Designed miniproteins, single chains, continued (4). Designs and how they scored, part 62

Each design is a single chain, and the fold is of that chain. pLDDT is the mean over its residues in the fold that is shown.

## One batch from the design tools (miniprotein)

Design m14272
Fold by ESMFold2-Fast:
Structure m14272 (fold): chain A 71 residues (1-71)
Amino acid sequence: SLLEELREAIAAGDRERALALLRELIPQLTEDNVEEVRALLREMGLYHAARAIEEAESLEELQRDLARILA
């Protein structure tokens, strides 16, 4: 899964691959995986992106905000 590939990229310190996987994951975000993605963003030191997950009022708003932040 994209989440598993993302965890592996983060564990390997491959920031460029992790960012590419995050961008691919954005349109696939769901209520079920959003909290795990937030934790992974914090693990990467992407605190602004992690905050966007906490502050967004909808999945659609979150997807727009993350696409902008991770561009």
Scores: mean pLDDT 81

Design m14273
Fold by ESMFold2-Fast:
Structure m14273 (fold): chain A 71 residues (1-71)
Amino acid sequence: STILSREELREKALKFWEENRDEVLRQAEKEGNLRDTEIGLETYRWAIENDLSAEEAEQRFQERLAEEAAA
């Protein structure tokens, strides 16, 4: 089987997140969406650390954006 363990997938995902974080933030700053993008990146990192799916991360991200917009 070529399927990695959940722990190995999490480590790989976190490394990918770290490697791409700065570039994603740089692009978001140019677009004026830095704050929303930071919330998104932190939410996806949290989801990876807690073994959640990308869909669950997206749902939480939308929830966080709604909270921030209401505050």
Scores: mean pLDDT 74

Design m14274
Fold by ESMFold2-Fast:
Structure m14274 (fold): chain A 67 residues (1-67)
Amino acid sequence: MEIDPKTARAVLLLGMGSWLLKKGLYEEAIEYYREALRLAREAGDEELARAAEEALEEAERKKREAE
């Protein structure tokens, strides 16, 4: 199987972001999700881009509600 390097990195960053989100580190999770989304879009992986965008929106909402 041919794995696009950008897709592989986006998957790794998405996983890291999810781990940070679970720890309550919303700002760090947002940073990882933004990079994952950018890489997924550049790779043309629509499914991965959608997953990263949804994760980013959730993390941004949690950050705003953290007060």
Scores: mean pLDDT 82

Design m14275
Fold by ESMFold2-Fast:
Structure m14275 (fold): chain A 58 residues (1-58)
Amino acid sequence: SKMEEIQKINREIGEKLRLIGDALDEAIERARKLDPNASFEERLKIIKKEFEELSKKL
């Protein structure tokens, strides 16, 4: 039925969103470890670069 198809799609979307969220969290952690003594501006640049590279794979 159409409702079963919608439920399956919603489950698949939810799982993909979770995986994307986990990957983003990992990217943020990696950025933090690259320069623990960096200023806020420098940390932001690192995080932005990690997100840009991750978004190219989505």
Scores: mean pLDDT 73

Design m14276
Fold by ESMFold2-Fast:
Structure m14276 (fold): chain A 99 residues (1-99)
Amino acid sequence: MEEEFIRLAKENGAEVRIERDGDTLTVTIEFETDGKKVTLVLTSKVSDPAASVDQLNAVMLKYAHNEKLTELLREIRTPLLDLFGVNSEDLKRLAEQDK
């Protein structure tokens, strides 16, 4: 999973670093757009995977005006959430809470 996520991000022009410290997973995504380097830092805890989904949604909303970055985030969304421990059943529960 981790290797596939890194490969997919790289294919879309981003570099990824993954750091694990106990219960905390930190993913750093570096992407270059319009000659500027954008660094996204996403953190997840095994005890609260829902917070990682909210964090990703907030980042996507913040950068909604940047088409290239939004496309990258769409492509890596599923493998990134899998890496954070969010499974399909958790995704369904979160989708029901957002209604």
Scores: mean pLDDT 71

Design m14277
Fold by ESMFold2-Fast:
Structure m14277 (fold): chain A 55 residues (1-55)
Amino acid sequence: SEEENKEKALELVKEAIKNPDDEDAKAQAVELKSKLSKEQQEELEKEAVELGLKA
């Protein structure tokens, strides 16, 4: 379940980056990240950087 939440959060982050004008997608990504533990948030950020989703 935690791994599934992490995967869903990453997919939402990808969608928010592809559609920057979609404020709802960005809001959902922020909300879902807030439901993750600190460690899971750090892992998600690391994976996003490795995938080129964050500079």
Scores: mean pLDDT 66

Design m14278
Fold by ESMFold2-Fast:
Structure m14278 (fold): chain A 69 residues (1-69)
Amino acid sequence: PLSEEQAEAVREALVAAGVEEETAREIAKLGTVDLDAASRRIGEVAATLSPEAARAIEDAFVRAVIAAS
């Protein structure tokens, strides 16, 4: 699971990539409990976006988790 610091980094990265603030917070908070569930939720959100935005949010999530660890 993500730490609070990692969750905040994920939230910021998702918002910067165009995800709605409330959805970004929801995903980040989910990551502090179940990282696999957070990853699935990002995949669901990405499926509703353009391919460009989908790649941006997926990359932002992975990089934020790695960089903040």
Scores: mean pLDDT 77

Design m14279
Fold by ESMFold2-Fast:
Structure m14279 (fold): chain A 70 residues (1-70)
Amino acid sequence: HMNPEFADSLVRAAEVWLQRGDYEKALEYAKKALEIDPNNPRAWEVLARIYEKLGKKEEAEFYRKKAESQ
């Protein structure tokens, strides 16, 4: 069952950790958001941004394309 409010709060937490440069925590929260809402475009978008900051261009492109396809 989708929980948009909880998933969105996890995406928000991921964005905060991304801004602080803690990419490990940012990934943790973004992945948790996808566990709650597997088809969340905002979670895919933030994952793409986190992987780009980590220098993982292939993963970043993968999630960017997923966010764009929805």
Scores: mean pLDDT 80

Design m14280
Fold by ESMFold2-Fast:
Parts: C-alpha cells; sequence; structure tokens
Structure m14280 (fold): chain A 92 residues (1-92)
C-alpha cells in the first residue's frame, strides 16, 4: 500500500504541474487518479499513461467527463498498481 501511495502522489504532482487540480486515492491494489481542469493535451497524456500502465501489468480504466479525467489502475499487487501510477505521472 505504501508503494501504491507513493506512485499516486507522484501522479498527483505531475497532474498539478501540468496545470490541473488532482487527487489520488489508494485502496489496496487500486489507485484512482482524478484530474480536474484537464486540457485536451492533458486528457491525451492521461490516456497514454493508462496504456503505459497496462504494459506494466495493471488494468487501466479511463473516464472523461468534460475537463475531468479519472484514471483507475488495478494491479495484481500494490507494486504493480504503483508502477502504473508512475507511468501516468511520466506521461503528464
Amino acid sequence: SDMAKKGAEEAKKAAEQAGGKATAEVEGNKVTITIEGASVSGQFAALAGAVAAELQGAEAEVKVEGDKVTVTLTGPSPEVAAKGALEVAKSL
């Protein structure tokens, strides 16, 4: 859980640095990253990060509602969920 929390915090910081307001929540093997005020480029970056997270073994779900993007990452372990969150952070 601590590794997943660290990955979620890095993704939150990257989203805020990209100009959005972000929250990140961790529940076991699941990391949920919400970005509010996401630009179109920020939305595409989140989608690219979700694809990269799936290549690390996480299951990624992306929901777009106007300028709000929610990325949900579910791994077989907290470590895989954390790796997924870091890939989202790198893409933002």
Scores: mean pLDDT 79

Design m14281
Fold by ESMFold2-Fast:
Structure m14281 (fold): chain A 71 residues (1-71)
Amino acid sequence: MELIEREEELIERAKSLPDEKQKKVLELVSKKALEAKPEAEEAIAAGDEEKLKKIAEELIEFGEKAIEEAE
C-alpha cells in the first residue's frame, strides 16, 4: 500500500533528524493534522474513501516538505 510505505519512510527520515528538528517537524505536522480533522471526520462518517485518501496524501506531502525544510 503506497500511503503506508510513504508514512514509514517519513518516520525513518524524521528519526534521523536532531531532536530539536524532530520536535519542530512534529509540531508542524500535528497542527496540519488538527486543521484536517473536521474534513477527515466528515469523510469517515460519509464512507468517502477517496476523500480520506486525498487528506492522507496531503498530510504525507506536508510532512515530506517539513522534513526537507528541517534538513
Scores: mean pLDDT 76

Design m14282
Fold by ESMFold2-Fast:
Structure m14282 (fold): chain A 74 residues (1-74)
Amino acid sequence: DKERTIRLAENIKKAVEEGRYDVAILAAATSLVAAKNAGDEETARGFQEVLDALSKGNKEEAIKKAEELIEKLR
């Protein structure tokens, strides 16, 4: 469900904006696994890019990658 995936990406973006990096990392990792299990490789790449940015402490890049994923799913 694209709508559910958009909501997950929006929640991850909000968590990053609020400084809840642990919540954002867990949500991005869980969403990545779910996308991989669904065979949705494009969505999985989107969540992987968000997770990579979060792992590097790059807040701006994490927000940008989440926004790019949301736009692709709309």
Scores: mean pLDDT 85

Design m14283
Fold by ESMFold2-Fast:
Structure m14283 (fold): chain A 92 residues (1-92)
Amino acid sequence: TELALEGGREALRGGMLALKNAKTKESLSYGIAGALGGAGGIFMAEMGKAREGGRSGRAGGLAAKAGGELAGSEKAIREGERGIRLGELGER
């Protein structure tokens, strides 16, 4: 569904923001994980694998949220949370 694709996009944006604002190795790692999970979610959703795409977007959103919290980026946290919600809906 379109929800899996949007979840992946939000997770990717959140992960990239967490990465950009990272001050620690831990925040950097979570930002990278968020970006990869989001990108994977987009890729799988575009291939018609909506459930796998939603799951990847949700995982990416969780990592982006954690990375955003460590980096102090409210926008990364919000985009991560949106990635989680949209990824869950896309997985269903």
Scores: mean pLDDT 85

Design m14284
Fold by ESMFold2-Fast:
Structure m14284 (fold): chain A 57 residues (1-57)
Amino acid sequence: KADELLRKGQLSDNLEERLKYFKEAKEILDKEPVTDENIGKRFLVDLQIKLIEEELK
C-alpha cells in the first residue's frame, strides 16, 4: 500500500522512479480517510514530489 510505495520512493536513486512511487503513494493516501497519521504522510509525499520536480527542472 502507500507505506510500501513511500519506502520504494525513499530507496530509489533514480529521480523519475522516486517521483513515480511518491505520486502513486499520494493517490492511495488521497483515497484513504483523513487521520493524523495520513496527514503526516501526505505532507511528506507532497514535499518529496515538489523537491524532485524542482531537481528535474
Scores: mean pLDDT 78

Design m14285
Fold by ESMFold2-Fast:
Structure m14285 (fold): chain A 98 residues (1-98)
Amino acid sequence: MSKEQLRAEAEAEIRAAEELIRRAEELLEEARKAEGEKAKELIHEAVITATAAAILAVAARFLAREAGDEELERRAEELLERVKELLREIDRLAKELE
């Protein structure tokens, strides 16, 4: 794969991860307003969605490193940090529910 193709693939995975992070954040906010089994269901979906975002961000970081694109690598690392914070928030809410 060329460096140009590696950058394009990294950018695509960054965009996909950003969209999944937004969805997981929305699910978490809905979970905070929900009660009982519905709140637990939304938390479960938020965990799965955030985990998928983490996988894409890890892949993007790898592709950016292989391409030698420090800016894309930095963006992927920032997304990984956002996912870690989001997973911590999801865990906090899950513990509050039971």
Scores: mean pLDDT 88

Design m14286
Fold by ESMFold2-Fast:
Structure m14286 (fold): chain A 84 residues (1-84)
Amino acid sequence: MEPLSEEHFELEVELSLLLMRYSILRLAARNGADPAEIVAELRELIEELRRLKERAEAAGDEELVRRAEELIRELEEERRRLEA
């Protein structure tokens, strides 16, 4: 088993922070925050996740790529629901 690289840990931390930001946005939406503000924040998170995915792909980290893709799909679906 190869030891985890520093880059893998950095990407894992970044993904965890993005997940926490999404959780905060979901809580804000539940508490009556403006859908337009939530959509703007979701767009920012999606862009950050796309950059994370590209970095994970460059690093050959297939597990992080998969996790980022799943989260991107979830956030895009949520954004579409709020824009409808």
Scores: mean pLDDT 82

Design m14288
Fold by ESMFold2-Fast:
Structure m14288 (fold): chain A 68 residues (1-68)
Amino acid sequence: SPPASREEIERKLAEELAEAERLSAETGDPEIARLAQEVAEILRRVLSGELSREEGLARLRALAARAE
């Protein structure tokens, strides 16, 4: 079957963000929640059509480079 719908992906992203925030709070590491939020924002912009898939991938690579 095809990839999940945009609505399903958005719900999954919201769940993953909540989990990352919880983990960040438990570990005391703010980078976990911050990185998850930045990744989710890039993915949402690709899903909305504000970014092409190629542009989104370039932004994800730049984010990974900044994370060491």
Scores: mean pLDDT 73

Design m14289
Fold by ESMFold2-Fast:
Structure m14289 (fold): chain A 57 residues (1-57)
Amino acid sequence: SDEEFEKYKEVAELIFEGKKKGNEEEALKEAKKLVPEFESASIEQLLELGERTLEAE
């Protein structure tokens, strides 16, 4: 669904930016609040999604 996809994009962007700024730990905390169900998912997958999203933008 597009709604879930957009949430994923925001989370991915947040984590990606956090990694760039060196605040990946804080970004992870915020991502968990946005998508608590995705807690089981690997952070690497979210980062990859963010990279693709940022490249499109």
Scores: mean pLDDT 66

Design m14290
Fold by ESMFold2-Fast:
Structure m14290 (fold): chain A 57 residues (1-57)
Amino acid sequence: SEEEQRMIELALKYGVSEEEARRLVRAFMEAVKNGAIPKEDMEEALRVAARHLAARR
């Protein structure tokens, strides 16, 4: 989806790999779908997770 691609591009800007970006985006989209996190918090949660992954060389 367009939203999924946008989120992947956002994660890539924070320094994660393309595979990590796709994995994170899928996980957070599933969390929103299952009600674990609100949609409004998804982008912030993705940003935090991506930064933490990028910090682990």
Scores: mean pLDDT 79

Design m14291
Fold by ESMFold2-Fast:
Structure m14291 (fold): chain A 60 residues (1-60)
Amino acid sequence: SEVEEEIIEELMKNYGLSRRAAESIVEALKTGDEVVLRVISKETGMSLEELEEMRERLKK
């Protein structure tokens, strides 16, 4: 989706992630729970708040 691609680009540009890593994070945001978000936060350095905002944007 358009929103999914926007988030992938943001992850790549702002956090230096590869496209594959960004795609994996987007899928985890779509299907994961709070435990998954905490793991992503630790691995990427992103705050839980930033990840939750991205997850909200993916929910159309």
Scores: mean pLDDT 81

Design m14292
Fold by ESMFold2-Fast:
Structure m14292 (fold): chain A 76 residues (1-76)
Amino acid sequence: HMATLKAVVELPDDELAERTAKMIEERLLSLPDVVSAKAEALPGGRVRVTAELKDDSWESIDAVNRAIAEAVREAL
């Protein structure tokens, strides 16, 4: 019923990763199919994203992937 989507985003530095993580989390929480979202900045310029969705439909997964890509683009 509920699906969990996990992704890791790699960025040039830790400062950008921290800023981007916040933006990803805020963007994901604005999506109607997202039940919960967490984005964590990790050492080495990485951001770990976890999102819980109402379902695992292509539309819901695509929306999450697009939101992540938009947040990364906005942060850069």
Scores: mean pLDDT 81

Design m14293
Fold by ESMFold2-Fast:
Structure m14293 (fold): chain A 94 residues (1-94)
Amino acid sequence: SPMGRLAGQGNSILGQIGQSVQQQDFDSAMDNMVQFNDTVRQMADLLPPDRSQDFLGRVSTLVQQFINSMQQRDIDSAQSTISQMGGVIDQVLS
């Protein structure tokens, strides 16, 4: 399905972000986060307005937490936030 394909793409990008974070390649992590946001927007466009707003709000909160962790060089918190983002992506498929 289109949603399943985008969710797979989102999870793949999150995996790349996690690898960049572990390597402390913060520039690559941020570049991949831009691609992740584009994928999230495409997923949101496939949802009814109420579900789209909830989904985007949940992802936006986690993206902000990720950026804060990256600014503090907190690898463990950044990885935890990536895992939570993956959970939000997976919940959209149910």
Scores: mean pLDDT 89

Design m14294
Fold by ESMFold2-Fast:
Structure m14294 (fold): chain A 88 residues (1-88)
Amino acid sequence: SLEDLIEEYKKRIEENPEDAEAWGKLGGLLYLAGKLEEAKEYFKKAIELSTDPVEKALAYAALASVLRELKKYEEAEEALKKAEELMK
């Protein structure tokens, strides 16, 4: 279930708090669960921890989607611009 996946990734970040992929995945699961403010913070953490430009760009794109749902359109546009810059 979605709840089981959320608990799995929470355990993963408890065991390895530097796992950018786990933070990003949990952010996506929280977004699907409608927990938008939590999803936003988890994607920000994934961005901070990611060293791969492609992974960072995906996290910025996901953050932009969450920000649009929160009606933070200017912040969403800036996040999307960051994603596009990382893919050039």
Scores: mean pLDDT 88

Design m14295
Fold by ESMFold2-Fast:
Structure m14295 (fold): chain A 62 residues (1-62)
Amino acid sequence: SAAAVEEAIRLAREAAELARQGRGEEALKMLDDLLTRAKSEGDEAVELIARIARREVERLSE
């Protein structure tokens, strides 16, 4: 749904900000929870957003 996509984008933004603050472990936890939820619901758009955000957080946490 549009609401689920909007929430995923907001969570992705929060996760990136956490990673920039050195809180990458918390950011990855948020995104792992989002990804698990998206997979259980079959929400391909939210799953894609979570995967992209997870990659960005990993990059920022180096």
Scores: mean pLDDT 85

Design m14296
Fold by ESMFold2-Fast:
Structure m14296 (fold): chain A 72 residues (1-72)
Amino acid sequence: MRAELVAVLRRALEQSPEEMARLLAEELERLRARGAPQELIDAVEGILELVRAGDVETARAVMRALIAELEA
């Protein structure tokens, strides 16, 4: 799960905001289906909400922070 989430987040950072939202939505459903920790679900959901609101710069910053946390 964690390594897969990091891969998706890294891929999302390189994409347009529209594709970023699509990848994050797909990963969010995957995390829910697999019973991921609620903290990870909430983090990805928050990032997706920022992207949908047009706050892409903040979304990218939060994604980078989450990647760093997951790799620690």
Scores: mean pLDDT 85

Design m14297
Fold by ESMFold2-Fast:
Structure m14297 (fold): chain A 56 residues (1-56)
Amino acid sequence: DIDNLAKASQAVADALRAGVTDEEELVEIASKYVDPETARSIARVAVRAQQETPAA
C-alpha cells in the first residue's frame, strides 16, 4: 500500500533527524508499516542518501 510506504519513509526520516543512525533500528521502525524486505530497502536508501549529501 502506497500509504504504508509513505509512513515508513517518513518514520525513517524522522528517526534519522532525531539521531537514530543504526540501520537495524531504522529497519525495525519501518517494519511497523511495511514488509521487512521493503523496510530494509527504505532504511538503506535513507542512510545512503544522507551520506551522499555533501555538507556545503
Scores: mean pLDDT 75

Design m14298
Fold by ESMFold2-Fast:
Order: structure tokens, then C-alpha cells, then sequence
Structure m14298 (fold): chain A 56 residues (1-56)
């Protein structure tokens, strides 16, 4: 299993990537914006999961 430090790093990377996707979604419209928002949401959920796992 990954260490707590490794899990925090993964969560930080996912949060950064989610932020970038949200930023691109704000500049896009229609289906492209919807897809980017969905992808950002998935990464945000993954980051939350890894952060919670690291706190154990």
C-alpha cells in the first residue's frame, strides 16, 4: 500500500489537474465544457478519497 505521504502527493496532483480542467471548462462551451467539468469532478472525488485514506 502507498505511504500516507505518497497518498497526499497523489491527492495534490489530482486537485491540481482538476483545477486546470475546471479552468478550461470555464473557457469552453456546450459538450466540451460538460466533459471537462465531469472529468474535473472525477479527479476531485479521487483526491478526496486519497486524502481520507492518508489520514488513517
Amino acid sequence: LPSAEELRKIAEEDEENARKLREEAEKASGVKAAVLYAAAGILESAAEFYRELAER
Scores: mean pLDDT 82

Design m14299
Fold by ESMFold2-Fast:
Structure m14299 (fold): chain A 106 residues (1-106)
Amino acid sequence: SEEFIRKVKQKLVSFVVAAALRMIGIEIDGKLEGKPKEEIIKEIEEEYEEALKELEEFKKKVIEEIKKKYPEEAEKLIEEVEKLTEEAKEFLEELKKKIIESVKKE
């Protein structure tokens, strides 16, 4: 079970980094293309919402895997996955706010 949670953590870190890079890429590409700030912000918000949906789907798949492979430990492992997923959401929200603030300032 410890090895399973380690892999979940690694996948969540990789997911968060990938989502962050996509949002940063939207800012860079939008600025280089001369897009209006409002349009860049909207595209960043849409990418963030998509990332949240993907994260929720990932959580559901992991919970189903836990129930199948670790039924006796399921409650504890699910609690850990929910906590890790919430931390990932908080990180992405904070990062989104910082990227949008960067767009608004210039």
Scores: mean pLDDT 88

Design m14300
Fold by ESMFold2-Fast:
Structure m14300 (fold): chain A 59 residues (1-59)
Amino acid sequence: SAAELHRQGELLALQGKLEEARAKYEEALRLDPDYRRAHLNLGEVLEAMGEHEEAARYY
């Protein structure tokens, strides 16, 4: 489910596995494009990775 993928992304982000966290949030949004928490967390991960222009799309 989108919620499960989002949870997996959060755990990966806490471990500093930003690229893997990004992939899980993107999968969550593929299943539920309106999943606001995944949008916000994907933006934060992109900011942490230095992808500021792409991150702006999710705020």
Scores: mean pLDDT 83

Design m14301
Fold by ESMFold2-Fast:
Structure m14301 (fold): chain A 87 residues (1-87)
Amino acid sequence: TAQEVADKMIAVVTEFFKKKKIPQSVIDRTVKDIRRKINDPSLTDQQRLDAAHAAIGEHANQLVLEGYITEAEREELLGKIDAIIQE
């Protein structure tokens, strides 16, 4: 289900951000954004997953700009999220 996929994405994002010592407020904001996208009643399941993936990408890009993670670490995170969405 879309909810089950979202829970897996949130778990991966949360674990990754905690390992990088990202502030809890940033983690909370990212999780809320993912949940908003996946629960949008105007979107199809595929559009919800695409929107959630885009939101994770936006948050990861901001972390690179702020120096919390590298470009390579961003690509690693997005690759893990892609693997979840494709299953």
Scores: mean pLDDT 83

Design m14302
Fold by ESMFold2-Fast:
Structure m14302 (fold): chain A 90 residues (1-90)
Amino acid sequence: MERLRELEERIRELEEEIRRLLEEMRRLDKLDKEHGYMETLRELGIEAESEEEAKEAMRKLVLEQVARLLRLIGELIDLELEKRKLEEEL
């Protein structure tokens, strides 16, 4: 059934996107732990004039990444539930 295959492909694409985002988040966390906020932001091409500004920029970046991750996880859950429903109706 084509619909089941489409769902499996979409699930695979979302899993890959989630993996890439988690890898990016881990890379940024390592940079922060090793080099601190100023160097991490410089690596990302974000300019900060003070440690306070750098902390605010890092907080915003982390919140944006977490929000994106939660959205992707929500989409994955919805697709997995749709797939399960289709498998029961086949």
Scores: mean pLDDT 78

Design m14303
Fold by ESMFold2-Fast:
Structure m14303 (fold): chain A 109 residues (1-109)
Amino acid sequence: ATVSVGTGTLRFRALEAGARVTASGVFVGSKTFLSIEWAVGPAGELVGVLGEARFETSAFLTVEVRAREAGAEVTVTLTARSLNGPVTVQLAAFGDPAPVTTTTSSQSL
């Protein structure tokens, strides 16, 4: 998934016990700058995620995570803020075998 200066949403579901799901962000052409990990419990619940968590990693990226129950859609909202012109952020959700279901993005002027 790719987000240019603005807000992007990455959605996925944690479906299997024992799996770890990682959402990470990186500026295109650079290094990884964000990583968030969840463990999947025996009932498919997301361990370490309860309700909403917000992480502000820099002036360039804010991450919001929302998950409430087993099998629920996990929503990661990223807001890219750049004062130096357009910034492209590449997003990926990793887990084995947790799938990425949808990705959306928007750009503010």
Scores: mean pLDDT 42

Design m14304
Fold by ESMFold2-Fast:
Structure m14304 (fold): chain A 70 residues (1-70)
Amino acid sequence: AVEEARAAAQAGDLERVKEIFDAHPDDPEVALIFAVALKRAGKPEEALAYADTLPEGSEVRRVVRAVANA
């Protein structure tokens, strides 16, 4: 899962990265890869909007916000 998401992100395949993330929404490593991919695509605001839908204290929320704001 994590390795597949990283490979897809390196290839610029955002659709595949999103598919893997949707299958593993509570995985912080997959969330990191997804957030980085969105930021590189020029859409960090989409990553932040997604993070805002997650509960407070969520590890996934923390990871996504950190990447989008870097």
Scores: mean pLDDT 75

Design m14305
Fold by ESMFold2-Fast:
Structure m14305 (fold): chain A 60 residues (1-60)
Amino acid sequence: MDEEKIKKAYEELGEEIKEAVKAHDSARLGALFEKLMTEYGLSREEAQQVIIRAAKEAAA
């Protein structure tokens, strides 16, 4: 697991993920999840961690 990749992805895409969560846009969330894996080289589990972090922040 690469914590630095997770942090970088969260910094760059976290705001967009938060917006998609608040908008209840499941299609946009799916596209962002794919981008985390393809553009940032994250594993499925690492990409899921980025989305979970952003979703928790959006819910607060």
Scores: mean pLDDT 80

Design m14306
Fold by ESMFold2-Fast:
Structure m14306 (fold): chain A 101 residues (1-101)
Amino acid sequence: EEALEKAREAEEEAEEAREYAKKGESKKAAEEAAEAAAEAAEAAALAPTGEAARAAARAAEEAAEAGTEAAKAAKTSEDVAKAAGAAAGAAGASFLAGGEG
């Protein structure tokens, strides 16, 4: 399903955001975190119940964590705002999708 594909993409982007944050590439980390949050939100919107909803919730949790890591690595106020916004958005998506397995 499209929701499962979006959840997978969000998890991949979240992993990339964390790797960029570890390397000190704050702009790339913030950009990947924002993309992960957007894909996780789309997955949650497409999957209100069932296995796809659980996958979307997990992807949103990973995106929220990646956004937090990107914000900690950020060197400009703009990157901090973008990464923090991504983390908050992803956390909201996770909550709405039901979060816990």
Scores: mean pLDDT 74

Design m14307
Fold by ESMFold2-Fast:
Structure m14307 (fold): chain A 73 residues (1-73)
Amino acid sequence: SSEEIEKVREEIRKVILEESRITLEIMKLYIEKKISKDEEKKKELEERIEKLREELERLQKKLEELLEKLKEL
């Protein structure tokens, strides 16, 4: 139904917005890591980047599932 299609589209929009936000945060942390001369700080930043990459991967899988659902509606 058109209502179900619109709900899935809204979910897709939210996921895309969240992916964009996380991607920007990863980029910010990469710049911070590259500028830093503190090895301990670099390690902390790398661990934070890795956690955000895991979150981004989960969102990418969710987006794929939503796109598949949209194709079947």
Scores: mean pLDDT 88

Design m14308
Fold by ESMFold2-Fast:
Structure m14308 (fold): chain A 84 residues (1-84)
Amino acid sequence: MKEEIDKAIELLRSGTMSPEEAERAAKIVASSTNDEDILKGLEAALRASPEARRLVLDRGFPETDNREIVLKEVAVRVILVGEE
């Protein structure tokens, strides 16, 4: 599972995939029990494309209060700091 998650993160980071491949990769990342892997997957998706980001946020990640806070922090770091 860890190897599949690492490959999914790398696929999202490459940006050379179809929307269906992006959704599948996002779901693999979201299945992780490791918060760091989920954060890396979200970061990669946010940088790859708006479509990948939407799929990860809407359908890929677990719905928890802690996860929501973490997702907001990563979004600020990747989107706002990366655009400066």
Scores: mean pLDDT 56

